# Designed miniproteins, single chains, continued (3): the designs that were tried, part 16

Each design is a single chain, and the fold is of that chain. pLDDT is the mean over its residues in the fold that is shown.

## One batch from the design tools (miniprotein)

Design m8530
Fold by ESMFold2-Fast:
Structure m8530 (fold): chain A 58 residues (1-58)
Amino acid sequence: SAEAERQKRLEELLEELQRLGVRAALQGDTSSVAAAREAAKSRDLELAEEAIRRARAA
């Protein structure tokens, strides 16, 4: 179902955000860390995608 597919995608993005968030924290990038945590708490696919784009652009 579309719901199950979105949930799987969200879990995959949250795992990537976890890795990028740790890296950002080590570099002192509190903004990227905050964005990753917000996405994880809200379980919002769009926020997760935005946080990943932001982290990759850094």
Scores: mean pLDDT 71

Design m8531
Fold by ESMFold2-Fast:
Structure m8531 (fold): chain A 77 residues (1-77)
Amino acid sequence: MLTVEEMKEFLKEAYKIAEELGITISPEIRELIDNVKSKEDALKAFIELVKEIQDQATPEQQAEFFRKVEELAGRYV
């Protein structure tokens, strides 16, 4: 089970992956990630990040994002 700090680090790295793929993420999502203090905050930030990816990214960008995020998640399991 991930700690809140590990969840926050995961979200920061996922956000970086989205930026590296050229996906535009709103500043509000960055603020949600930076302000994560609980597991509920982390879940909310992750849901909002995924929604933004689905709204802003092409299918190819979405596939690559989730592939890289799955690889990232492997570091925490």
Scores: mean pLDDT 80

Design m8532
Fold by ESMFold2-Fast:
Structure m8532 (fold): chain A 71 residues (1-71)
Amino acid sequence: SLEERRELLARIQELVKRLNDIEKTAPESQKEKIEEVKKLIDEALLAVSRGDVETARKYIEKAEKIIKELE
C-alpha cells in the first residue's frame, strides 16, 4: 500500500541519518560495513520504487542490524 511504502521510506531516511552520524566518528576499520549499509539502502530504495514492499523491508532490516553493530 502507499502507507506501507511511506513507512519504509521513513525508515530508510532514519537509516541515512544514523549512517551519516556514524561516518563522522567511524574508524577506517568500519568503512567496509559502512559501504555495505549504503548498498543495502540503495537496494531498499530500488525495491520501494518497484513496489516490492517485502524485499525493501528485508534490506532495511539488514541495514538496521549492521548500523546497530556500528553504534
Scores: mean pLDDT 86

Design m8533
Fold by ESMFold2-Fast:
Formats: structure tokens, C-alpha cells, sequence
Structure m8533 (fold): chain A 68 residues (1-68)
């Protein structure tokens, strides 16, 4: 459902931020996001996949911006 996709998207963004705060590299964050997206996206409809993809892109952008 869209609500489930939104929940997972927020969990992914929160985990990515936590990883960065704990000293994880952009590469480690990217690997986490890629793995999680691959696990969940196939089980979602098109709207859910769009929400998850947006969260993936947003979290990765934030990780890159924090690393000069």
C-alpha cells in the first residue's frame, strides 16, 4: 500500500541518517539503500515504487552532500 511504502521510505531515510551520524561512508549508505530498495520494491505497486525510489534518491543525495 501507499501508506506501507511511505513508512518504509521514512525508515530508510532515518537509517541512512543514523549511519552517517555513526561515521558510515557514502558507499556504505548507498549499499544499504540499494539492498533495501531491491528487497521491498518488487512487492509494491507503481505508486509505492515511486515513493520508495524518491526516498532512495533523497537519502543518497543527503549522504553525498554531507561528504565534501
Amino acid sequence: SVEEAKRIAEEMKEEARRMLEEGASVEEVAEYLFERFGEVAPELDLEGQQILLDAYAEALKEAIEKVK
Scores: mean pLDDT 82

Design m8534
Fold by ESMFold2-Fast:
Structure m8534 (fold): chain A 85 residues (1-85)
Amino acid sequence: MEELLRELEALKAEIAQLAAQNPALRAQAQRAILEAEILEGLALIARSVYNLAGKPEEGERKARELLEEAIALARAALAELRAQS
């Protein structure tokens, strides 16, 4: 799971860097980062809830699913922003 969190953080950093270099893309980049952060937050909440329920393996599975979705959205957003640059 930590590998997925690191990958998502790197993608968010690349999106932020594009926004820093092109102010016209700033609002779109900020929205993409926010959407990824919402899914990341949901992943961490799911992991915590399942851990409290005594199902840590299920919690990690659910968290991985949500993080993979966040990564896919961040990658799509980064590609779209680069196409507009």
Scores: mean pLDDT 86

Design m8535
Fold by ESMFold2-Fast:
Structure m8535 (fold): chain A 87 residues (1-87)
Amino acid sequence: SAAEKAAKEAVERAEIGVKKLEEEKASPGELAGAYDELGEAYEKAKKYLESAVAYVKAFEILFNNDFKIDEEEIEKGREIVRNAPLP
């Protein structure tokens, strides 16, 4: 179905985007945004355990930075993941 294809593509994009940001040693805000978007992608794919792990990663980054992270950096991480090119 179109919904299943969209969910699969969103997961693939999110995994690629997160890996790229980790390899590039991106800012904590960008990584938090990336993990949050990955969590949403997994949730839409009904991969609830993987979704929970990704959301916990995002929360841990925010918590370890006393939630004093620039919202623009968080949104940048989300956008990188959301727009990651498929192979």
Scores: mean pLDDT 86

Design m8536
Fold by ESMFold2-Fast:
Structure m8536 (fold): chain A 100 residues (1-100)
Amino acid sequence: SEKEEEEKEVYEEILEAGEKLVEFAKSNPEISEKDKEEIEKMYEKVKEMIKNKAPATEVMDKFIEMLKYLKKVAPKEYQPLIEKWIENVKLKKKKLEEIL
């Protein structure tokens, strides 16, 4: 179904974005080791949700939680970019909910 294709696309986009988010956090010396570990733990939960075929909207909510955590612990210069990313994911979620 079109819904299944849309959910698969969301899973693939979140997995790619999540890997990049974790790599960014790990490479940033201003983020504490504890916060890096928490971000990795949050990403493992996102991957588990996708593996278990959780609704794409719920996976998007968990990814938004990761982005909010990153925004809180990241240097101030990255916060506006992370906020725009959060808003973009929220808009995509709203559009997906219209076809569910």
Scores: mean pLDDT 85

Design m8537
Fold by ESMFold2-Fast:
Structure m8537 (fold): chain A 86 residues (1-86)
Amino acid sequence: SVEEEVLKIVREAAEKDPELAEVVRKAAELLLKYKDDEEGFEIAKLQLLRALRAAGVSEETLEEVGKLSKEKLVELAKKIIEITEE
């Protein structure tokens, strides 16, 4: 799935670059902070997509991530935080 591909890339990036892992984790935390704020959520989503691009996620995969429902994006963000904390 697109979520599994993202998590694989985030895990690999976290192992190689702890500073980049921190950037991705903070972007995911921002998405969760604004989960009930329509405007804030859309801004946080764009920031998460930018962080994932920096981590090495392809443009094709980023386009699919951008199409995910709010519920799936929130679950993906939670898993990103979990991976980047360990």
Scores: mean pLDDT 86

Design m8538
Fold by ESMFold2-Fast:
Structure m8538 (fold): chain A 94 residues (1-94)
Amino acid sequence: SAELRAEIDALLAEIEALARRLGASPETLQVIADTRALAAELADLGDEAAREVRRMLQSALDTMRTTDDPAFVALLIRLTRAELRRLLAELRAA
């Protein structure tokens, strides 16, 4: 849905803004760009996939907000990308 897509885009924008405030490396910003592309592809598969993406991004953002450690934020962003890659692979396996 357009509403789910807008919520996903807003969460990704907040993750990027937080990462940039903590001085994220170009490599971390590339992981965020990859995560955005994966989130878009998953959302195109339907509202159930979009809701799962929204839940994962919200959980990641909530955890990122508990820290000011840029290395921990970078780790969480990489784990989030890995989770989205896994979900996309599973949904496209058949």
Scores: mean pLDDT 89

Design m8539
Fold by ESMFold2-Fast:
Structure m8539 (fold): chain A 69 residues (1-69)
Amino acid sequence: MEDIKKYVEGNVITSLSLGFTEEEAVKGAVKGVEDLAKQKGYSEEEIKKLKKEAEKHARKVAKELVAKA
């Protein structure tokens, strides 16, 4: 879980630094988590749970970064 949060944060920071929108950054982070979970052999149910947690964290990070800019 902690590693997923760090991955999401890094992905959001990178996307925003490249000029993507908050929504694009969030979608990219969620897609990345889904792809990693599939590579690790997680079940569909586990992937759904991780995607929900990743989306919540990504939206929080994106809003905080944009608000502080």
Scores: mean pLDDT 80

Design m8540
Fold by ESMFold2-Fast:
Structure m8540 (fold): chain A 96 residues (1-96)
Amino acid sequence: SKELEERIEKFSEKAGLSEEEYKLLKEEALKQPENPSDEEIKEALDIVGSGDPEKTLSAIGILIRSGNEKAIEYAIYQYKLPEIRKNVEEYVKKKF
């Protein structure tokens, strides 16, 4: 759990998440498998940029849990895309 929290914090810092975005990402990451399979990681990489904010957050949670640095960097890149970030920000506002 401590290693997971450190990875979520590092992601949030690099991606520039708000406190509400951080909280929701942490909740989504905790719902994901502790040790995602290569197939689950590949599927998460495909869906992180899908434009569905719930799927984006779940996918990021999987990629963070994987501990795969390249996959996490890709997730940060996708999250920084204006259209992806805006969709997540609007979703977060509806939840809080």
Scores: mean pLDDT 83

Design m8541
Fold by ESMFold2-Fast:
Structure m8541 (fold): chain A 55 residues (1-55)
Amino acid sequence: SLVEEAEHFLALAEKYRARAEVLRAQGKDLEADIEEGMAALLEGVAALLLRKAAE
């Protein structure tokens, strides 16, 4: 279902956000920014899937 697909993208986004925090703590700000950008993209896709599921 679209909801299950959205849940998979949100779980993957959490993984990217967790990795970004570790990289930020190491002073790797550019790498952290890239991981956060990936999380934001995945969260955006999940939001679109949830919107479609609500139709």
Scores: mean pLDDT 90

Design m8542
Fold by ESMFold2-Fast:
Structure m8542 (fold): chain A 100 residues (1-100)
Amino acid sequence: STLEEIKKILKEAIKEVEKYLAEGKVDKAKEVLLEKFEKILELARKAALEGKLTIEEVEIASLVTEIKDEVLKNKDAPKEKQAELLKEIIERIKKKLEEL
């Protein structure tokens, strides 16, 4: 299902972002997160066009869009603040996955 594919992408995003943050690669962690989010938004868009979009998928797309905007607004922040933001984002994603 679309929801199962989205869950898989979110789990991959958590793993890859945490790995790059542990390596001090903040910009790479950010790039990976945004790339995974773009894939999720594309899946939600396709599901919507096919009349198959669920409430859970709408909620995830909304959360992903909000987080993406927050990351982009902080693109010029000091790397230490960007790393902290990414850690907070990963915790938000983990909590959302527990609700799904």
Scores: mean pLDDT 88

Design m8543
Fold by ESMFold2-Fast:
Structure m8543 (fold): chain A 55 residues (1-55)
Amino acid sequence: DARALLRRLAQHEAGLTDEDIDELLTGDEETIKKIGEKYGLSEEQLKQLRAALLA
């Protein structure tokens, strides 16, 4: 499951918490940008991660 793999990568490589991943999935564009700034993720990485997790 690509979604499960991406969630694990976000937690293990970027250090995202379950709360931050939930905000990434359900938050508005500004919330998503703030998570990217917090964890050093680019806007493209955020789009790819969110799209894959929501697809």
Scores: mean pLDDT 69

Design m8544
Fold by ESMFold2-Fast:
Order: C-alpha cells, then sequence, then structure tokens
Structure m8544 (fold): chain A 76 residues (1-76)
C-alpha cells in the first residue's frame, strides 16, 4: 500500500469518525480518532504496515459503532 493510499483512507476514516460522533457515539469516535492519530504517526515514521494496521482497526470500529447504532434504533 502506498503513502497516498493510506492518506486517502485516513480522510475516509475522519469522515466516518465524524458520522459516529454526530450519532452521539462519542466514546467510539474518540477511539477512532486515537487510531487515526497512531496511523498518522506511523505513516510519518515510514511504517506503512503499522499505519495500515491502525487504519484497519479504525475501520472495524466505525463499522461496529454504526452497526450497533442501527441495532439500537430498530430495538427502540
Amino acid sequence: MSKQELQERIKTLQQGAQQVRDLGLTDAADQVDKLIQQAQQALQQGDLEKAEEYLRRAEDLVGDALGRHLQQQQES
């Protein structure tokens, strides 16, 4: 994965974190923001593999948070 591809994933995840925050899932959004920060630090250090790992974890968190919110609304 290229540095440019990782930067594009970071932009997408920042949008995802904002969506999670807008839904009132602030704890999940904070966790995603932390993972994005760690990914950015790894990317700055040239550790593309570590950056990808953090971004993958952030993507999983966004998906889980959004899925959980939908479940809660359907059960309400």
Scores: mean pLDDT 79

Design m8545
Fold by ESMFold2-Fast:
Structure m8545 (fold): chain A 80 residues (1-80)
Amino acid sequence: SGREEAIAELEALLADPSLSPAGRFLLRGLIGVLRDPDARIDLEAARPYAETLPPEVRERVARALRRAGRDDLADFILSL
């Protein structure tokens, strides 16, 4: 499913050495939200973590989120 592919992509990105601890914390949070349909994310609180993502990683995260049907989260990541 698009959700499983998105989770796999985000888990692969956790191995990227260019990621800060803040970036990894955000990716783990996004994986959690994708795994749990009742989970919520505070986008205002997440913003400083998302801003630490390199542009190429940000684009890959946004594409994965769209594949999972989370256009709201993808648009947030691309608005930074």
Scores: mean pLDDT 84

Design m8546
Fold by ESMFold2-Fast:
Structure m8546 (fold): chain A 69 residues (1-69)
Amino acid sequence: MKKGKALVSQAEFHIEEARQALAQGDLASAQQHLDLALQAIDEAEPYFPERAAALRAEVAALRAQVDAL
């Protein structure tokens, strides 16, 4: 498996974990998973720039929800 594909999967995993944490009111866990997702997205961007941009938009939307609480 290409490293970029593994990083995309890692980012998607952390985004989903952040959504679950946010639904449970666990803001600290949600923020940690969003930070980990952004790290994976930054590393994946050279391999899949358009996919990375889409995932970054999802992280930004979830971060805005955390900040609004």
Scores: mean pLDDT 83

Design m8547
Fold by ESMFold2-Fast:
Structure m8547 (fold): chain A 62 residues (1-62)
Amino acid sequence: SEEAGKLLVEGTAEIAKKYLTEEQAAEAVKLAEIVAKEQKLTLEQVKEGLKTFEELAKKGEV
């Protein structure tokens, strides 16, 4: 959905800005934009994905 895609891009940018380097953040946002365009994700799927991404970013596993 449009709402889910928007949340994915905005959430990815916010998490990436907080935990990643500028180069990694730019790449993560680019991937999120592609996924938002190509995939019909639910809000639930996006929220789960963002939670997992933030946990990995906090641990330096991204």
Scores: mean pLDDT 81

Design m8548
Fold by ESMFold2-Fast:
Structure m8548 (fold): chain A 79 residues (1-79)
Amino acid sequence: TENVEKAKDYVKRALGFLQRGEYGMAAHYLSLARSYLEKAGAPKEILEYVKNALKHVSEGKLKEAEEAAKQALKMLEGL
């Protein structure tokens, strides 16, 4: 699905920004991933990982954000 592939790309981009400590760009791409996953009707569990990653970014918890984003990506790759 095109929307799922876009969401995967955006989560991968967000992970790169998290690894560089670029909080604003990470949040931007996680928000895009969330939007495309909602359009795709993705499983609730995947959406919750993306939402948790966004929450952790807002709290400055970059490692927890990275872990949540990695779990979302792993689940998306299994679709």
Scores: mean pLDDT 87

Design m8549
Fold by ESMFold2-Fast:
Structure m8549 (fold): chain A 74 residues (1-74)
Amino acid sequence: SAAEARVEAMVEAARRLVEEGKVHTAVSALGIEAAAFSFEGNEEAARELLRAMAELLAEAGDDELAARVRALAE
């Protein structure tokens, strides 16, 4: 689906940003896209992006923010 392709592309772009040391930029991009999907009524895609955001935050050592973001994806 178009939404599934957008989620996959955004997660891939975010992981590339993390590889470049741009963790905050990656997390911000995922958060903006999750908000866009939520606004469009696609809560499943929004939750998938929030889970990816939480994973990247945990990898960066921000376990507290990762847990908070993960709770939003439930």
Scores: mean pLDDT 84

Design m8550
Fold by ESMFold2-Fast:
Structure m8550 (fold): chain A 60 residues (1-60)
Amino acid sequence: SMMDELAARISEETGLSDAQARGAVQLAEDVGAELARQFMLAQGYSEETAETVVRLYEEA
């Protein structure tokens, strides 16, 4: 599925596990990319990781 491909790309570029990458994609689907970025930063993810997730999600 497109979500599986997106999660795989996120995992490859960021080093997140498949489960973490899937969780990030689901978060963006539920609350939108910008708010998902803020939640990831609040959870302790790096700015670079959060921006990569948002970029890949918006490109999909």
Scores: mean pLDDT 82

Design m8551
Fold by ESMFold2-Fast:
Structure m8551 (fold): chain A 63 residues (1-63)
Amino acid sequence: SKVEKIEEQLELLRKDGVPESKIEAFREKLEKDPSKIDEVMKEIIEIEVDRGLELIKRAVASL
């Protein structure tokens, strides 16, 4: 389900060092309004993309 996918992604964000306060904010948003599940998933994806791009930029700068 989308809920299971979101929890899985939040756990990955935690392992990647995203602040717990930000992870909890996503959970609170879903608890307040479950219909925002697609919005929350989009925000999580945007964070992962931004972090991925930052890592690539750092790797290139190390060459």
Scores: mean pLDDT 78

Design m8552
Fold by ESMFold2-Fast:
Structure m8552 (fold): chain A 86 residues (1-86)
Amino acid sequence: DDPEELARKARELGEGVALALRVLGRDELAEEVREVMERLAEALRAGDEAAVRALEPELARLDAEARAAYDAASAEQKAAIAAALA
């Protein structure tokens, strides 16, 4: 994959997750996700493999926290996320 394409995909994923978290009222976590995914996109665009690997623990933590937030969400909140991401 082209580094520019990988960076774009990382930003798109980050924006989607952040939007879902904002629907859940997790605005601070949404900002953390956006910040880390922007750092990932920059590292991918630069071809900086060491920087990408350095972000793996933080990405894993944010993924776990986002998943936990989604799992705790009501059916109404989950429907609102689906609508917001459409």
Scores: mean pLDDT 86

Design m8553
Fold by ESMFold2-Fast:
Structure m8553 (fold): chain A 57 residues (1-57)
Amino acid sequence: SGRDAAIQALVREGGLSEETARRILDGASVAEVARLAGVSREKARALREGAKVLSTM
């Protein structure tokens, strides 16, 4: 599975904590991602979409 690789990519490229990256992969909402990462809803949506793509590789 690409889960560990997706977590590392989100931490390294997204500037996210490992816990926040795990929550994104576990299905956190766009609003929750925005609060946890301290980003706009637009950026949170992009992070969530990227995580979904990475986790299915």
Scores: mean pLDDT 76

Design m8554
Fold by ESMFold2-Fast:
Structure m8554 (fold): chain A 85 residues (1-85)
Amino acid sequence: MESLLELLKKLADRIIEAKTELEYEIELGLFHIVLSIAKLTLSKEEVLQILQDVLAHVQDLLKKHPDNQRAKDLLAYIQKLIEEL
């Protein structure tokens, strides 16, 4: 079964690779839904670990796509989520 972490990493890939604003908004919305499920079902410590692992994944994606604004925006968003925990 696909883990919440694996699903969030796949959604991060789709967000970064989105070719249209609509595709970006849909994938970002799905990322928010999956993260909300994680927050409702897991401890704060488990959510923090997942966010840190997703952050590392997005940092690797940004290294491959250094000019991708969506990757930069997603990185900032995940950093903000970690700070607010």
Scores: mean pLDDT 82

Design m8555
Fold by ESMFold2-Fast:
Structure m8555 (fold): chain A 86 residues (1-86)
Amino acid sequence: GKEEREILLKSIGLVLRIMGLRIEAILKGDEELAKELDKKYEEAKKLFDELQKAIDNGDIEAAKEKLKELEEIVKESDRLYKERLG
């Protein structure tokens, strides 16, 4: 219900954040950072797929764990971006 929708909306926002960082890296000409953020995006996409499957199975606790893992990928992506272009 409501909790599942909140988890999905948060996870979508996190995936989009990584995409935004990648676009900024490309626009600023940092090809190595863009490649690293591409890897983070693929990891985030896999976690998002797993999160959606957990929701579909009614496993809210598993979905929350996947959301937490996705949040950590975003934190690492933010750190990588800030260290090079912040």
Scores: mean pLDDT 88

Design m8556
Fold by ESMFold2-Fast:
Structure m8556 (fold): chain A 71 residues (1-71)
Amino acid sequence: MAKARVLLALEEADRPLTVDELAQRTGLSKEEVQRAIDELEAEGLVERVPGQGYRLTEKGREAARKIREAL
């Protein structure tokens, strides 16, 4: 699932990642990453950092932790 891969990649990085960096880290296309980011941002799990890309919110970090524990 694209959203789970994006959340886990952002958790591992512990810094803002661009769409290009997320595509490289997850193996997803840029289009799949952008779609996942749009959904995660709407859910309040990621936020845009102007000039730096996207990062997890506190809610996003908790979601990523739960996904990792469920694997």
Scores: mean pLDDT 84

Design m8557
Fold by ESMFold2-Fast:
Structure m8557 (fold): chain A 87 residues (1-87)
Amino acid sequence: MIDYSDFSEEARIIADILEGKEVKPKTLELQKFAEEMKGKSDEEIVRLAIKRFVEEIPDPATQQRNLEELRRVLKAVGKEDLLPLLE
């Protein structure tokens, strides 16, 4: 069972979509983020997550934290083959 307690809301949405689970976002911004990922391949989901959750973040410390969180998500959902996309 995946422990989501240490994940951000964005990371939980990414994990749920990669596992094929239905997501129920709490904000309009999170809803838009989830909608952008619906119907995409695992690789496309990870690339979109990198763009929205890492590259578009203006604070370098937050970028590093979010990138590390994405690595944790991919390991937790068993998508370790996608880890090279984070490099």
Scores: mean pLDDT 75

Design m8558
Fold by ESMFold2-Fast:
Structure m8558 (fold): chain A 68 residues (1-68)
Amino acid sequence: MEKLEKEVKERIKKELPDASEEDIEKAAREATESIELFRRLKGEVTPEEKEGILKDTIESLKAKLEAS
């Protein structure tokens, strides 16, 4: 979990460098929890599914930042 969360956090920070550290950490946790939940329910997560969840999280955070 922690290693995956760090990887997700680094990706979000790279895509949205202007986002606050708090927003990045929250988004990374949400994405990581979604990936882990999907893995538990389905038994596996493909790289494509993981990328989809990550993209959705990044777009959601981007939309939230634009709405502020």
Scores: mean pLDDT 79

Design m8559
Fold by ESMFold2-Fast:
Structure m8559 (fold): chain A 90 residues (1-90)
Amino acid sequence: APLPAEEQARLTELHKRAVELIERGGPREEIRRLIRELLRLRTVEALAAALGLALVVGDEELVEEALRLLREIADPETLELVEREVEEWK
């Protein structure tokens, strides 16, 4: 099932803010903070968003954290897709 509307809005806002900061070359500490906020939502959608952002900024620690959490809660099909994306990004 999709996220509740309130959680989906929070995911969308956090992701949008992180993308805007990355595009502007904004401070890494703030970008990392937003990625960690996405990880704290503990949903497959938020963890996948956090993983994508961590890959874009090249933060190996956050990539590993997102993958670890995804392996715990994601279904096998979703996990195959995200692990393939990580390999293609290398």
Scores: mean pLDDT 80

Design m8560
Fold by ESMFold2-Fast:
Structure m8560 (fold): chain A 64 residues (1-64)
Amino acid sequence: MEKLKKRYEEFKKGLELSERAKEEAEKLAKEKGVTSQSAADILGVGEETSRELAEEYKKKLEEL
């Protein structure tokens, strides 16, 4: 039970990080006058990693 609770908490954190990465990308796009895509590229590795972590946690929860 505690293991499942831990996984769910980590999953929620992954979602929050992914959402923050998107907000930061939009903010940078406004500041630099570039597209959201270009801003996402600047944050790129972090945003992509956050998404992959969130999906990984989803898969683990489904298997559990």
Scores: mean pLDDT 58

Design m8561
Fold by ESMFold2-Fast:
Structure m8561 (fold): chain A 89 residues (1-89)
Amino acid sequence: MKTEVKEITVDEVLAKGSVTIELPLGSDIDTVNKAVKSARDAAKALRALGVNVTIESEVERVKGPEGWKYKLKITLTVDPAQAAAALAA
């Protein structure tokens, strides 16, 4: 089953103040890498706007008979005052 990686946008993080990507246990490394890249790109863009971004990540891995399987949770959180200022500009 192809796990759809939801792309994080700067506008979504600024509007919500926090955005979480969750991948279920059983995800492959390529799917994890796509989620990490999306979060990293969004954080870089937010910091370029002068917005402080906190990245929290939880990774669980289990060795199965067909290799490693992963569970991922990445949360991006911004300062609400800085987010409001960036949206008003």
Scores: mean pLDDT 76

Design m8562
Fold by ESMFold2-Fast:
Structure m8562 (fold): chain A 69 residues (1-69)
Amino acid sequence: ALEAAEARGQAAMAEIQRAKARLEKRRDVPLEELLANGDRVELAALHVIEHERGRQAAADRAAARADAL
């Protein structure tokens, strides 16, 4: 049933979010090392973190350019 598939999807996303929270707390470890040693859920969480960091960095650069004008 669709509901069972949605429940499994929600459980998988919850695991990814928990892995993301754990990885964000380990800020002393290089991202490359985390990618090399992570399991599948941790790798998915790392991709989310990397994307979010990229968006924040882009926003910071845009703000810096605006401030320079």
Scores: mean pLDDT 66

Design m8563
Fold by ESMFold2-Fast:
Structure m8563 (fold): chain A 87 residues (1-87)
Amino acid sequence: LLDEVESLVQQLDVALRSGDTDTAERIVDTLIELLLSSDDDTQARILSLLEPPLAAAGYSAASVGDLYAFQNDLAVEHLKAAVLKVT
């Protein structure tokens, strides 16, 4: 599980650096599902692994609520990109 999370966190960092909001949104969705299915100790470790890439993007990873805020912002950016292509 944690090895998979580390891989997903690395993929998220790359997606955020390249502006691939679609890939970033999908990875965040998967990470939230893993958090919600994990015990408190595992949740704390996942949040710790997410702190550096989220901090680089201007977000905190102190709680699942912080990840929902980040997820919502990514969804908005994805929608903005789609709208800009037709306007």
Scores: mean pLDDT 73

Design m8564
Fold by ESMFold2-Fast:
Structure m8564 (fold): chain A 120 residues (1-120)
Amino acid sequence: MKSPEELLEEAVKEIQKAIENKDFDKAFEIYRKVMEELQERYSPEEAARLFLEFMEKVLKIIKDYLKKHNFTEEQKAKIKDFIDYLLSLAEELYEQGLVSKEDYERFKKIAEETKKIIDS
């Protein structure tokens, strides 16, 4: 059985590769698979913590990639939809008391900064 660290490291690499190929549908698929596996294997609190850490790593990859590469308006829209989806999930975790206000606000800031790069 893979450790949570190994699972998240492999998923981050696969998502990075999907983003490099501009295949955002595949990035969403990898993300959903990770969510499902975390929910099956861990308590809600542990899954929420691991999930938030994973989402922060994904946003940092997206932010770095957006600075280096050009995207179509359709691709930019898909990236914004993904970020908004992640924000909605982070807000739900915070509302359920599964993550701290500090962790939620940090995530929100990273997400908002990433969206500003898309609009630049």
Scores: mean pLDDT 79

Design m8565
Fold by ESMFold2-Fast:
Structure m8565 (fold): chain A 91 residues (1-91)
Amino acid sequence: VERDALLALGSISTQLELNEISLEYAKNHKDAGTLEETIANMEDLVKRLQAILATPGVSPEIKAEAQRLLEESTKLIKEAKEEYERVKNDQ
């Protein structure tokens, strides 16, 4: 359980970094399609983080890291959704 959660956090952290790069690209190019895909990918990461937080027997340290990544993902989703609305309304 602990090991599986740790591996999942590592995977989620890497995917979050890649989605942040995609978000920056989409913002710079006003790419609504990339914004929509990036939002969907980050919402999937949020579900995976919530699953870790709901798992019994995971250490407080792992849960603290999952909570931190959840907060980061939520912030990026908000930024991506705000940018998607701007791009959509400008077209």
Scores: mean pLDDT 83

